# Designed miniproteins, single chains, continued (3), part 95

Each design is a single chain, and the fold is of that chain. pLDDT is the mean over its residues in the fold that is shown.

## One batch from the design tools (miniprotein)

Design m11502
Fold by ESMFold2-Fast:
Structure m11502 (fold): chain A 62 residues (1-62)
Amino acid sequence: ERAALRERVAELIAEGARAVRAGDYATASKLYAEAARLAEQIGDLAMAQLLRREADVLAKQA
Protein backbone atom coordinates (compact mmCIF):
# COMPACT_ATOMS: atom_id res chain seq x y z
CA GLU A 1 0.00 0.00 0.00
CA ARG A 2 2.72 2.49 0.95
CA ALA A 3 4.73 1.35 -2.08
CA ALA A 4 1.65 1.84 -4.28
CA LEU A 5 1.13 5.34 -2.86
CA ARG A 6 4.80 6.23 -3.53
CA GLU A 7 4.37 4.98 -7.11
CA ARG A 8 1.26 7.17 -7.48
CA VAL A 9 3.11 10.25 -6.16
CA ALA A 10 5.88 9.67 -8.72
CA GLU A 11 3.30 9.25 -11.51
CA LEU A 12 1.51 12.49 -10.55
CA ILE A 13 4.81 14.40 -10.42
CA ALA A 14 5.74 13.11 -13.89
CA GLU A 15 2.30 14.06 -15.27
CA GLY A 16 2.58 17.50 -13.66
CA ALA A 17 6.01 18.07 -15.19
CA ARG A 18 4.63 17.14 -18.63
CA ALA A 19 1.74 19.57 -18.16
CA VAL A 20 4.21 22.36 -17.26
CA ARG A 21 6.23 21.66 -20.42
CA ALA A 22 2.98 21.85 -22.42
CA GLY A 23 2.10 25.20 -20.80
CA ASP A 24 -0.95 23.71 -19.05
CA TYR A 25 -0.33 25.32 -15.67
CA ALA A 26 -3.88 24.70 -14.38
CA THR A 27 -3.55 20.93 -14.89
CA ALA A 28 0.01 20.92 -13.51
CA SER A 29 -1.17 22.75 -10.36
CA LYS A 30 -3.92 20.16 -9.75
CA LEU A 31 -1.54 17.23 -10.30
CA TYR A 32 1.12 18.60 -7.94
CA ALA A 33 -1.54 19.39 -5.30
CA GLU A 34 -2.80 15.79 -5.47
CA ALA A 35 0.78 14.47 -5.25
CA ALA A 36 1.32 16.67 -2.17
CA ARG A 37 -1.76 15.21 -0.45
CA LEU A 38 -0.55 11.64 -1.07
CA ALA A 39 3.00 12.51 0.03
CA GLU A 40 1.57 13.83 3.31
CA GLN A 41 -0.39 10.57 3.79
CA ILE A 42 2.87 8.62 3.33
CA GLY A 43 4.54 10.87 5.95
CA ASP A 44 6.90 12.62 3.52
CA LEU A 45 6.20 16.10 4.84
CA ALA A 46 9.19 17.71 3.08
CA MET A 47 8.00 16.47 -0.31
CA ALA A 48 4.41 17.47 0.48
CA GLN A 49 5.51 21.02 1.37
CA LEU A 50 7.62 21.34 -1.78
CA LEU A 51 4.80 20.07 -4.01
CA ARG A 52 2.23 22.41 -2.42
CA ARG A 53 4.50 25.42 -3.03
CA GLU A 54 4.95 24.36 -6.66
CA ALA A 55 1.17 23.89 -7.07
CA ASP A 56 0.51 27.37 -5.64
CA VAL A 57 3.04 29.00 -7.99
CA LEU A 58 1.54 27.22 -11.00
CA ALA A 59 -2.03 28.16 -9.99
CA LYS A 60 -1.03 31.85 -10.05
CA GLN A 61 0.38 31.42 -13.59
CA ALA A 62 -2.83 29.82 -14.87
Scores: mean pLDDT 84

Design m11503
Fold by ESMFold2-Fast:
Structure m11503 (fold): chain A 94 residues (1-94)
Amino acid sequence: SRAAEAGAEAARAAFEAGKDGGNAAGAAAGGIAGIGASASALAGERAGDLEGGAAAAETDARAAGAAAEAAGGEGAAKAREAAARAAEAARAEA
C-alpha cells in the first residue's frame, strides 16, 4: 500500500502543478501522475510479479518527471519530485 499511497500523492502533486503552471504543465504532470499511480497500485498488489516492472516503472516515472520539468511551469518541480517518490516506492516493493 505504500506504493499506492505514493501514487496518490503524485496525482495530488500533478493537480497542484496544473494550478500553478497552467495547462501545458498540468497536462504533463497529469500524465506523470497516471504512470506513477498505475505502477504503484500494481506494485502494491503484485510486488513479486513486478520485480522487473518496478524497475521499469521507476525509469518511466523519472523520465516523465524530467519531461514535466522541461515543459516548464512553477508546479513542474513538485510533479517531478512526486514522480520520483512514486518510482522509489515502486522499487521498494520489488
Scores: mean pLDDT 55

Design m11504
Fold by ESMFold2-Fast:
Structure m11504 (fold): chain A 67 residues (1-67)
Amino acid sequence: LAEAVRRLAERVGDEAMIRELKELEELYQRGEISEEEYKRALERGLGMARKKALAAGISEEEIERII
């Protein structure tokens, strides 16, 4: 899931989203957030990255290949 969000954010060129993902991973590894909170944040991030990709002209088929 985290890899999917990262790859899609990189394809869209959203450096802020990539940085936020890294910070989220570090918080989870340190035990500062629960697994449930981590998964929920990743799902939200994926949804936002998909919307940005579509707005940038990337097709749904291409998004599925990236993920």
Scores: mean pLDDT 80

Design m11505
Fold by ESMFold2-Fast:
Structure m11505 (fold): chain A 103 residues (1-103)
Amino acid sequence: SPKEKALEILREFREKVREVLDQAMAEGKTIDEIIDEVRKVLEEARKKLSTLPKEVQEKAFAALDNVEATLDWLRKNKDKLTKEQIREAVLQAVDAAISDVEE
């Protein structure tokens, strides 16, 4: 179903976000660079979701908008946060987005 396809795309997105976070942290990238890498993966997910029916696309895009809002908040507050806290907050936001679409 279109909903199942959206969930597959979001679960792939979650795994790619995890990989990018782990790699960027291992490479000693800055918080800004880590957030930029996550934003690239998010835009790839938006492109994949754009091929789905409008009803499913609207819900999935709203969920990704919440992830993007979290990334913007983390960037604004980067001086108060560790890279580990950034990683946890990003993955929690993605997990919440998946849960929103599952409903």
Scores: mean pLDDT 89

Design m11506
Fold by ESMFold2-Fast:
Structure m11506 (fold): chain A 102 residues (1-102)
Amino acid sequence: SKEDIEAALNLLETVKSILREVLASTDRDEQIALVETALKLIDDFLAHTKDPEIKASLERIKSKLRQILEALRAGNWDEARRLVQELLEFVDKEIEKLKEKL
């Protein structure tokens, strides 16, 4: 529904904001907490969404967030930053794709 698309857009904008905060942070524990927050928001949304395209998009974002979390936990800062930048580009494309459906 239009309401489901608008809710998904709000979620993706929030995730994008969190990813930008991860890049701006110099503290690993803060970066980990931010990524865990994004994962929780996506899991909460996935529990209630039935749209298969939105679900597929969010599952891909969730997978990428988990990769970022593992890189951060391993202390692989350069890999984590690269993955965050790649995910930001993916999220931007998904936002534009969803906006076209409104």
Scores: mean pLDDT 90

Design m11507
Fold by ESMFold2-Fast:
Structure m11507 (fold): chain A 71 residues (1-71)
Amino acid sequence: MIDPLELAEALTRMAVGIAKLLIDKGKMSVEEAIEFAREVTRKAGEENGLPEEEIERLVEEAVRELEEYAA
């Protein structure tokens, strides 16, 4: 059985990885990549019934990682 938090974290990591790849290939702007990761992370958390605090934490971590990657 997959823990809902672990599943949401895994989906977030995949979204961030895809966003980084698309930035590197010039197929997505940094702003577009951040919005993509934010949307996927929030949706994953909501669909897995995570509390708002955990969803916000995952979103902040994803956004921070992409901002640091693009710097």
Scores: mean pLDDT 82

Design m11508
Fold by ESMFold2-Fast:
Structure m11508 (fold): chain A 74 residues (1-74)
Amino acid sequence: VKEKIEEVVRLAREAAEAAAAGDLERAAELDERALRLLKELYEETGDEEAVKEALARALAEVKKLAAEIEAALA
């Protein structure tokens, strides 16, 4: 369970980095992989909390990257 959450967070960060670099096709592919893992996580655990944790951690990483990009563009 924890390993899948960590992988979702990693994929979300990589997708955001790809999008920031202008590689929208790669970003979409990575997002699709993350969604597939979230589905597997829910099917494996039946626990909405595990999915919420993965999403919250992924969102935090994406927000962190967005702040880094905004600072670089300023």
Scores: mean pLDDT 76

Design m11509
Fold by ESMFold2-Fast:
Structure m11509 (fold): chain A 56 residues (1-56)
Amino acid sequence: GAMDEKKARAKERVERAAREYNIPEEVLEEILRLIDEGRFDEADRLALRAVLQAMS
């Protein structure tokens, strides 16, 4: 369904970011859990924080 597609797209984006910015596996797992729970805003905030920390 549309929600499953949205979750799949979000997971793909986050997994790509994790590879590019070397996001810790524990943080990636937490982001993926938030996506599975439909907490997209929380997942996006955590992903952004992780990317910003990796760039520092």
Scores: mean pLDDT 85

Design m11511
Fold by ESMFold2-Fast:
Structure m11511 (fold): chain A 103 residues (1-103)
Amino acid sequence: MKPYVKEIKADITIDGNTVKADIEIKASNREAALSTARRIALKLKYEVKDAEIDIEIEQVDENTVRLRITIKAPDKETAQKAADVLKKILESIKGANIEINVK
């Protein structure tokens, strides 16, 4: 069986020009979870310019990783666009059950 992502749960909060995301990635194994977290981080940093992006990757268990993202944008429009980019990156992950809450 090929490694796969089972579930992604994301809570995204937009407060003015700051975006905070808490993302839980559950996969078939450690490598799938970590590689998925790293790919999300890389794509976000590539797509989102003119914002300060801080990313923390925490291994919760053998098949679960938590990704904490803080984006500090120069304005609310850039913050909203960054949140939309993150949502699209998460939704692009094939075969996973994806739950995204935006506040």
Scores: mean pLDDT 84

Design m11512
Fold by ESMFold2-Fast:
Structure m11512 (fold): chain A 81 residues (1-81)
Amino acid sequence: MAQEYLLLGQKYLDEGKKALDNGDYEKAKEYFQKAIEYYEKAAELDPSLEVEAYRNIGTAYSLLGDSDKALEYDERAAEKL
């Protein structure tokens, strides 16, 4: 079940990237926010997924233009290695 949330996070991250390619910045932002939510749920349910989830949350924040949050999650992922 935790793996299903990880896959949903990946799906919304990809949909957000496609929305950016189409110039739909508002939809891209919504998809990236959904991706972050699902990745957080995956990490909460299964600690073994924390590294992958936090790396992808960092990517989503970077694509949202939130460099401070992106760095925070990248560092959190590195600490789990």
Scores: mean pLDDT 85

Design m11513
Fold by ESMFold2-Fast:
Structure m11513 (fold): chain A 90 residues (1-90)
Amino acid sequence: MMTGAQMRAYVQANPDSPDVKKGAALYKSRGDVDAISADGKGGSWPRVSTGAMTIQDIIDIIKNGYKSIPAMDLTDDQAKALAYYYLSLS
């Protein structure tokens, strides 16, 4: 499985990918958008800049919550798209 740093490189190289675009649309449509910083640098999300997190770890945090981050009622595909979008911001 790719690390968060590897997935970030992928989404930055492929910003027009359907997953990134779908994640961006989902992020803007959600009422709980404050759980994720728009610039990817702040907010309640763990810093993926450490490279320690996989895309699956980010998906699991989105679905199940982590510390102060509430669990989101999303499908696996929606959580994956949102994770790709988040990585594109970092």
Scores: mean pLDDT 62

Design m11514
Fold by ESMFold2-Fast:
Structure m11514 (fold): chain A 78 residues (1-78)
Amino acid sequence: EVNDKPYEDLSEEEQRELLIKFLDELIAWGEKNNLPQELIERLREIKKKLEEGKISVEEAIEEAQKVLDEIGKYLLSK
């Protein structure tokens, strides 16, 4: 039986590609939903660094999680 592969069990290249796609979708969603420009710019910077190979996937996940936490707080409190 084919089970969903955990993100952590993907190759670094596969993880990088999925994270770039996720960030791209999140940026588009954020622009549509009027997220603060600062948060959108931070997501764009993380994506760019990932595409250019300037940061590891682990570092990018940590940075993205911080931005996601701020997005969550913004949406709940405004």
Scores: mean pLDDT 78

Design m11515
Fold by ESMFold2-Fast:
Structure m11515 (fold): chain A 62 residues (1-62)
Amino acid sequence: SDLEEAQRLGKEAGELLRQGKAEEGLELSHRAADLYRRAGQPAGATVVRGMGERDAEEVRKK
């Protein structure tokens, strides 16, 4: 389902961002957000996108 895929991509995005892969992690966080919106969970979309954008910025700052 879109929700299960969104959760999986969100987790993968977080792993990539923890590894310092800012662009790859941010791309997956945006894909996860799109899937959360399609699944009818706009709050989940906002959270995963916001976390991805913040974490990517922290990676780029280093």
Scores: mean pLDDT 83

Design m11516
Fold by ESMFold2-Fast:
Structure m11516 (fold): chain A 90 residues (1-90)
Amino acid sequence: SAKEKAEEAIRLAERAIELAKEALKSKDKRALHLAIAAAIKAAGAQFLADLALKEKDEKKAQKLAEEALKTARDALRLAEEALKLAKEAE
């Protein structure tokens, strides 16, 4: 359902923020840039997910939830790459 997708997007975005925070402790410029990009995308995913949860039209809620989930997955991928680079710089 749209609600389940929005809730999954929030969970993935929260995980992306956690990983990005760890990567932000790095002195590596590339890791820092990817961590910032991940945090911005995660915030965007949370915003879209919140809109999906508040949307009364099921078709619009579904589209917002799908976009939130896609954005959250992108945020998580960037955060994982940022953390990998941060660890390689140690």
Scores: mean pLDDT 90

Design m11517
Fold by ESMFold2-Fast:
Structure m11517 (fold): chain A 83 residues (1-83)
Amino acid sequence: MKEEQKRKLLEKMVELGVEQVKLAVELTVLAREKGLPAAQSLEELEEVRKQILKPEELEELDKKYEEINKKLKELEAELKKLK
């Protein structure tokens, strides 16, 4: 039972990780559509997102990442609790 619950928590964590990657991919696509070069590093990606997105859009994206990270931390805590 506990092993099955651990598996389901890990699956949810993977799903959240995929959602984070999806947000990064969408940002990369938007950068290309606006004629900006592909980001070669995390520093360049941060610079690109500030050039593409309005302040409101940046806040919305940051809130989405924060919410996903919060959920990941909650799942990590539940995973440790099952041991």
Scores: mean pLDDT 74

Design m11518
Fold by ESMFold2-Fast:
Structure m11518 (fold): chain A 47 residues (1-47)
Amino acid sequence: MEELKERGERVYKLLQEIRKNRGKDPDKVAELQAELRRLAEEDVEKS
């Protein structure tokens, strides 16, 4: 029931974390960007 909302919130949180870590921890930014892309691709394929 909350899956769609939680997915949207997860994407939003990933974007915020990327902004916070940009220029501070490039490895963490890369991991967060990979997760964001994975969620976006999964959403497109599932939709």
Scores: mean pLDDT 73

Design m11519
Fold by ESMFold2-Fast:
Structure m11519 (fold): chain A 84 residues (1-84)
Amino acid sequence: DAEELLKEGGKLLDQAIQAKLQGDYEKAKQLAKQSAELYEKAIELSDPKSPLYSMALGNLSRAYQLQGKYEEAREYYRKAEEAA
């Protein structure tokens, strides 16, 4: 369900951040990509009026940022602010 996808995506995002801090940029990008895929699924399954929806959008923005996808990150950050 959307809640479990958010939890799993969050674990991968945390691992991506740790990989980046350790200087493993390629591992960070790969983990962030996997995290983004889970957040995209969570968004699809979530009620747009729920806190889970806005949180998934914000986390997806961060996952795109870690992948170097800055334009997508900016767009999803905007969507998260509008949904909150």
Scores: mean pLDDT 86

Design m11520
Fold by ESMFold2-Fast:
Structure m11520 (fold): chain A 61 residues (1-61)
Amino acid sequence: EEEKRERARLVAEFAIRYAMKQGKTDEEALETAVKAIRDAYGFSEEEARQIAEEVLKELKA
């Protein structure tokens, strides 16, 4: 689970950075990351969104 979460964070970071380079809003970047995490690891929407929000917060810090 820990390794899976760590990999999900990397996927979220990539997806968020990609969306931001495309001029997407924070909300659109979150949606992109949520979809990527769910497709790759099968997390629930709630868990995927929590991971994506945490990564977005770190990237904006």
Scores: mean pLDDT 80

Design m11521
Fold by ESMFold2-Fast:
Structure m11521 (fold): chain A 74 residues (1-74)
Amino acid sequence: SALEEAVRELDRVIEELEALGTLEGEIEASLLQMQKAITLRALERGKISEEEAVELLREATRWGREKLAELKAA
């Protein structure tokens, strides 16, 4: 499903940020983990649609990819 794919892509970016072994990578990974947890909890509680959850997770993934690129360039 689109939701399962969005979760997998976000988890991959979180793992790549953690794999940097830096404090900055750990902070950015933790922020994405929090955003993931909040989004999935909102979905479970019926506060947002599955489509909205997928969009939010994809936005988190895009932000995480940008941060990963910045931290790798530093």
Scores: mean pLDDT 90

Design m11522
Fold by ESMFold2-Fast:
Structure m11522 (fold): chain A 70 residues (1-70)
Amino acid sequence: MDEIEKLIEEAEELIKKGDIEKAGVLLMQAALLAALAGDYELVEEIIEKLRELGLEETAEEVERAVKRLK
């Protein structure tokens, strides 16, 4: 739980700095950890955040990876 929240917080700091690519990597990691924990509501929230950042390709990668962990 704390690890996932920390990744999201670090991603938000990177977004404030304009480092959207790095933020996308951390959000992807957070989504995969959430999926492993069975928290699919959080996975969906993270995918939505990725799309809001314009990282549609990364969001699609997360969706594919999550389906494999299901």
Scores: mean pLDDT 81

Design m11523
Fold by ESMFold2-Fast:
Structure m11523 (fold): chain A 103 residues (1-103)
Amino acid sequence: SAKERILELLEEAERRLEEARRALEAGDDERALELLSRANELLTEAAALAAEAGLPDEVIELLMRAAALVGAAQAAVEAGDREAALREIEEALRLIEEARELI
């Protein structure tokens, strides 16, 4: 179902974001950027599927905000601001969890 596919995408996005946090803590900025890019793609796909499936606007808004935070984390990594990147990742993970509970 659409809900099952969205939940699978969110679970994969969460795994990529947790791996990105570990990469940043290890000083592997290149690996972190690859993982953040993939997480952003997964969240964008999940938001599109949620809209197509007619899920509540609140779910779509949470997923779009999570994707924006991942984009901010990418920019922070590129700027050398790992602390900002880690904060953005933590906030994105929180929004993904909120979206999952509503699906």
Scores: mean pLDDT 92

Design m11524
Fold by ESMFold2-Fast:
Structure m11524 (fold): chain A 68 residues (1-68)
Amino acid sequence: SDKERAEVLALSLVDAAEVGGPEAAAKAVLEARKSGLSDEQIREAIRIARELGMSEEAARAAEEALRQ
């Protein structure tokens, strides 16, 4: 489901940001888009990841990657 896909990506974004910082979060977004996730699903994942404690810097990098 769209919700499950967003939640899985959100967990991946939090992990990527913790291990590799904002650049890793941005790469995770680009790979998610490449794998067929919609912009809506990715935006929801970024929102959930922020609620889970992802840094504001990583959130901005993820949002910027989605705009490219």
Scores: mean pLDDT 85

Design m11525
Fold by ESMFold2-Fast:
Structure m11525 (fold): chain A 88 residues (1-88)
Amino acid sequence: SELEKLAKELVEKARKEIASITDPEEREKKYKEKVKELLKKLFEYLGADEEALELLEKGIEYSLAGDTQKGLELFQEAYELIKRKQEE
């Protein structure tokens, strides 16, 4: 699968970039930024529109801020929107 190959390449690239950072605070910040970037790129590849991507970005931000329940709700809304558009 091209999606699986893309996901693997993006994850490996992010891991190498994060591993080069020696400062713990900068590593945590970069990790959070890379998680957001990777998820956004993967969902863009799956054909997520602007509305679905905005919900995903908010979900990631809430989850990283510690509001896991709100983050999961936003991810579910994004998933349902993507699924609905693919069924049409």
Scores: mean pLDDT 74

Design m11526
Fold by ESMFold2-Fast:
Structure m11526 (fold): chain A 68 residues (1-68)
Amino acid sequence: SEAVELAREALKLAEELGDEEVIRIARGALQAAENGDYAALKRGAIEAEKLGAFEVAELLRKAAEVVR
């Protein structure tokens, strides 16, 4: 799934940033992508953006649009 691939890229980026809160958001977003949960992916993107993880947020936003 393209959404799952985008969420995996977001998780890899979060792990490279080393921010445990962003990693937790990205892990939750990966599960949301696997389940086709558009609303959860959008919430993850908003939470990542609030933490300043803009690249992670952008990947999660793209994953949400693919799931839709």
Scores: mean pLDDT 88

Design m11527
Fold by ESMFold2-Fast:
Structure m11527 (fold): chain A 90 residues (1-90)
Amino acid sequence: GAEEALELANEADRLAEETLKLGASGGGLMAGSAAGVAKIMAGVAKMLGDEELAEKALELARKALEAARKALEYAKKGDKEKAREEGAKG
């Protein structure tokens, strides 16, 4: 539900911050933006008790987390452009 979506979105945000620290600013910003959107949707779902919105937030959080993982992977390899492209998929 909404709590799980928030936990996954927070993890995506942590990975986006690691991507930024490696100097892959584009990848970190794109992944962080996706995580932020997921957090907002999950927070609204929790506030309203909206289970349908919580399910959508969970799906968005899972996409953001996968994008953040890929962005960090490419940032660690020094591929800043690929990190940006993968972060944008969140």
Scores: mean pLDDT 85

Design m11528
Fold by ESMFold2-Fast:
Structure m11528 (fold): chain A 69 residues (1-69)
Amino acid sequence: MEERARELGEEILNLMYETLKKQVEKDPDNKMQQLMLKELELILNNSLDPEKVAEINKQLAEILEELRK
């Protein structure tokens, strides 16, 4: 039961990622959607090597800085 709930959770996260990715592709100037997409990438790929994680974090910081202005 728990394993199936986990699989469904991962499937939902992947569907949310794909949906948000399409939204960002349709509206690339929407910084909030870009930020959400990058946060979701970090969640889904937290086991990536340090260089990849650092790159995603750098992109998140840049988008966040744009949103603060």
Scores: mean pLDDT 72

Design m11529
Fold by ESMFold2-Fast:
Structure m11529 (fold): chain A 68 residues (1-68)
Amino acid sequence: SMEEIKEEILETVERAIDQMLRVGASREQMRAAVEQLVTDYAQKYNLSEEEKEELLRKALEMIDKRYG
């Protein structure tokens, strides 16, 4: 389902964030990488702009939580 696809995308994004944190990527580098990753997945699965924006919002929130 589309819900399962979105959940899998966010799980993949979270793993990418955690990997970037381990290698010392900056907040700006992580945001750029996450924005590109979400955009690529949105294009691959033909997500609407609204669905893409929601995923991006959640992904950026994951970064913000890690930087406090």
Scores: mean pLDDT 86

Design m11530
Fold by ESMFold2-Fast:
Structure m11530 (fold): chain A 99 residues (1-99)
Amino acid sequence: MEIEKLLKEFFGVEEVEKEEIEHILEVLNSLTEEELEEIIKELEKKKEENKDNPELVKLLEELIEKVKELKKNLEDKKKVVELVIEIMKINSEILKLQQ
């Protein structure tokens, strides 16, 4: 799975402010450790491809760290929700840098 598709699935519903958390929980129930490992690999690749943009690299490093924490804490429902919110916030900052 491409990380852009997964992140767009988390944020991509333009009309849904109120169901945002419900959608996140549905996506999280489908996420496996293997899919999270693939996300980490794609983020590491994007970091390498964007070496000339230190602000983007920093945000990608923060995002990688949060995804790694998510993988370790999949059994902790409360921690999962907190980490997903942090991931969404970091991704929003990345999108602002990309215009």
Scores: mean pLDDT 67

Design m11531
Fold by ESMFold2-Fast:
Structure m11531 (fold): chain A 119 residues (1-119)
Amino acid sequence: MGEELLAAAKQAAEAAKELAKRAVEAAKESVEKAKELVEELVAAIRGLADTAVAAIAEDPALAPEALAAVKETYEEVKKNAAEMEKAAGEEAKPYAEKIRKAAEEALAAVEAAAKRAAA
């Protein structure tokens, strides 16, 4: 069960990274095209955090691997948010901030779960 949740979290991480890349490409054309992808990305980041937390709750031994996957996704998504701001300027800032906030909240939730697992 925990291993299946960890596998699902890793798949969610890859999906979030792909959505982040697609959002950057859409933002190069227009912020309006990126908006829907940003909403999907925020939902994907939250789903990743929920699945990673569930994996750690089922099997605390998976905490380091789950946390590593979320941290890697956080860094990639944060980098892509910065590229969106570069591509679309001021109009992209609210969307980039929304992505960063979702990623920060996701990382904090998984770090808290990993800390509880280590106790």
Scores: mean pLDDT 85

Design m11532
Fold by ESMFold2-Fast:
Structure m11532 (fold): chain A 81 residues (1-81)
Amino acid sequence: MPTPPEEAEKIARETAEAMREGNVLRTIELTRKLNTTDNLTSQTAKEAGFSAPFTTAIMLRAMAEYLETGEIPEFSGLTLE
């Protein structure tokens, strides 16, 4: 089952803050947790065999932006074409 939205947002938010503060170790650790968390991105990508462009750093940045703006940002890195 997917992780509750609030829990996923908390992890993403904490990751975003770590990234902004330049805390590399914390960012990596939270990235690993988010990537292995039973959520839509991790589960869908795993089952579909990378149905979406999936770069961990880009995904974390996208989630951080989404939490701040409430919109899915346009990022060249997530779907490079």
Scores: mean pLDDT 54

Design m11533
Fold by ESMFold2-Fast:
Structure m11533 (fold): chain A 68 residues (1-68)
Amino acid sequence: SGAEDLETLAAELSKDPRIKVTLVGKDTLIIETTLSVEEMIGLALRIIGDYPNLSVKVEGNTLTVTVL
């Protein structure tokens, strides 16, 4: 399910000290980073590629990932 995908993604990203993840409810993941905007776009594309049922919004150094 999308919630399981978010939990898996959160666990994977939490291994990188440049990335802070916060799970909001069962359907939204807030990803705060120290990466550049270009690096953030690269991360967003990677997430969409790995999790096609997730939507990603990029706002500065923050990604908001939501279950479709």
Scores: mean pLDDT 83

Design m11534
Fold by ESMFold2-Fast:
Structure m11534 (fold): chain A 79 residues (1-79)
Amino acid sequence: TEVEIRVVARTGDGVELSPEENAAVREEARRLVAAGVPHSEAAYGALEPGPGAEGLSDVAHIRRDGRWLQSEAAARVRL
């Protein structure tokens, strides 16, 4: 079982996550699912939840350099 998460962080400037940051989020989410965390909670746990991310599996906020970035995450579990 694998989890694939795509994360796109948004600022007011529309900044996206780097490929390295995106890969790190995917790896953390995969690790959480392997540890028994449901895919929606894994997405929530891999991304620091911020304003507007409560209960949303496809939207989260990431803090970078002291600023909140709005992110969109899609979680998909493969058997």
Scores: mean pLDDT 46

Design m11535
Fold by ESMFold2-Fast:
Structure m11535 (fold): chain A 69 residues (1-69)
Amino acid sequence: MAEEEGLKAFAEGRYEEAIRLLSQTDSSLGTFYRALALIELGRLEEARALADSPLVPEEMSAFVHRLIE
């Protein structure tokens, strides 16, 4: 499943691959880790926009915003 493969790619430091795989899912968890992968790549504005998505719970969005600070 793309979400599981994307999370594994994230854990292995393959952030661009993680974004590609997680972009194929619309789950809260997948969207959250996609935002984290964008932060790791220095794509902070894209990560911020994604964290503000309705798919991301408030607590996860807050965590992403703290990492960008």
Scores: mean pLDDT 78

Design m11536
Fold by ESMFold2-Fast:
Structure m11536 (fold): chain A 55 residues (1-55)
Amino acid sequence: RSEEVAREVGLELLVIGAEIHKWLTEEGRLSPEHAATLPELLKEAEKAREELERM
């Protein structure tokens, strides 16, 4: 259970991180290179959640 909780927290932090990066990009504080990676981060977070949901 502790391991499962750690994974869930990690996934939530990743999603929150992506949201923060999106906000910073809109404010013009992120580099274009970093902004280009944001969609990939969101896709990875969603895929990880889907895998966790199946367990």
Scores: mean pLDDT 67

Design m11537
Fold by ESMFold2-Fast:
Structure m11537 (fold): chain A 94 residues (1-94)
Amino acid sequence: MPRIEVEVDKDEVKAGETLKVTVRNLGEQPVTVHVALLDANGNVVAASEPREIPPGGEATFELKVEKPGEYTVRAIARDPEGNTATAEKKVKVK
């Protein structure tokens, strides 16, 4: 099963500021990761292009949203065997 963690540079950003999301691959297989930003209603308001992260590696994704509110950063990883892992972090946009 893939293992990932997600971190954000800031738990609080201003509307229109770039949010930097770092995803680390803690597993022994390469994973394909994409990151989505979800609003308080669970709607995807921004999403990244998929990126491959090698075992023990990390990738930084940039997301931006213009509307203030409470959001969830969701990282979804898929390994070569089709197993998935999800990691989430809450952020506030002012």
Scores: mean pLDDT 85

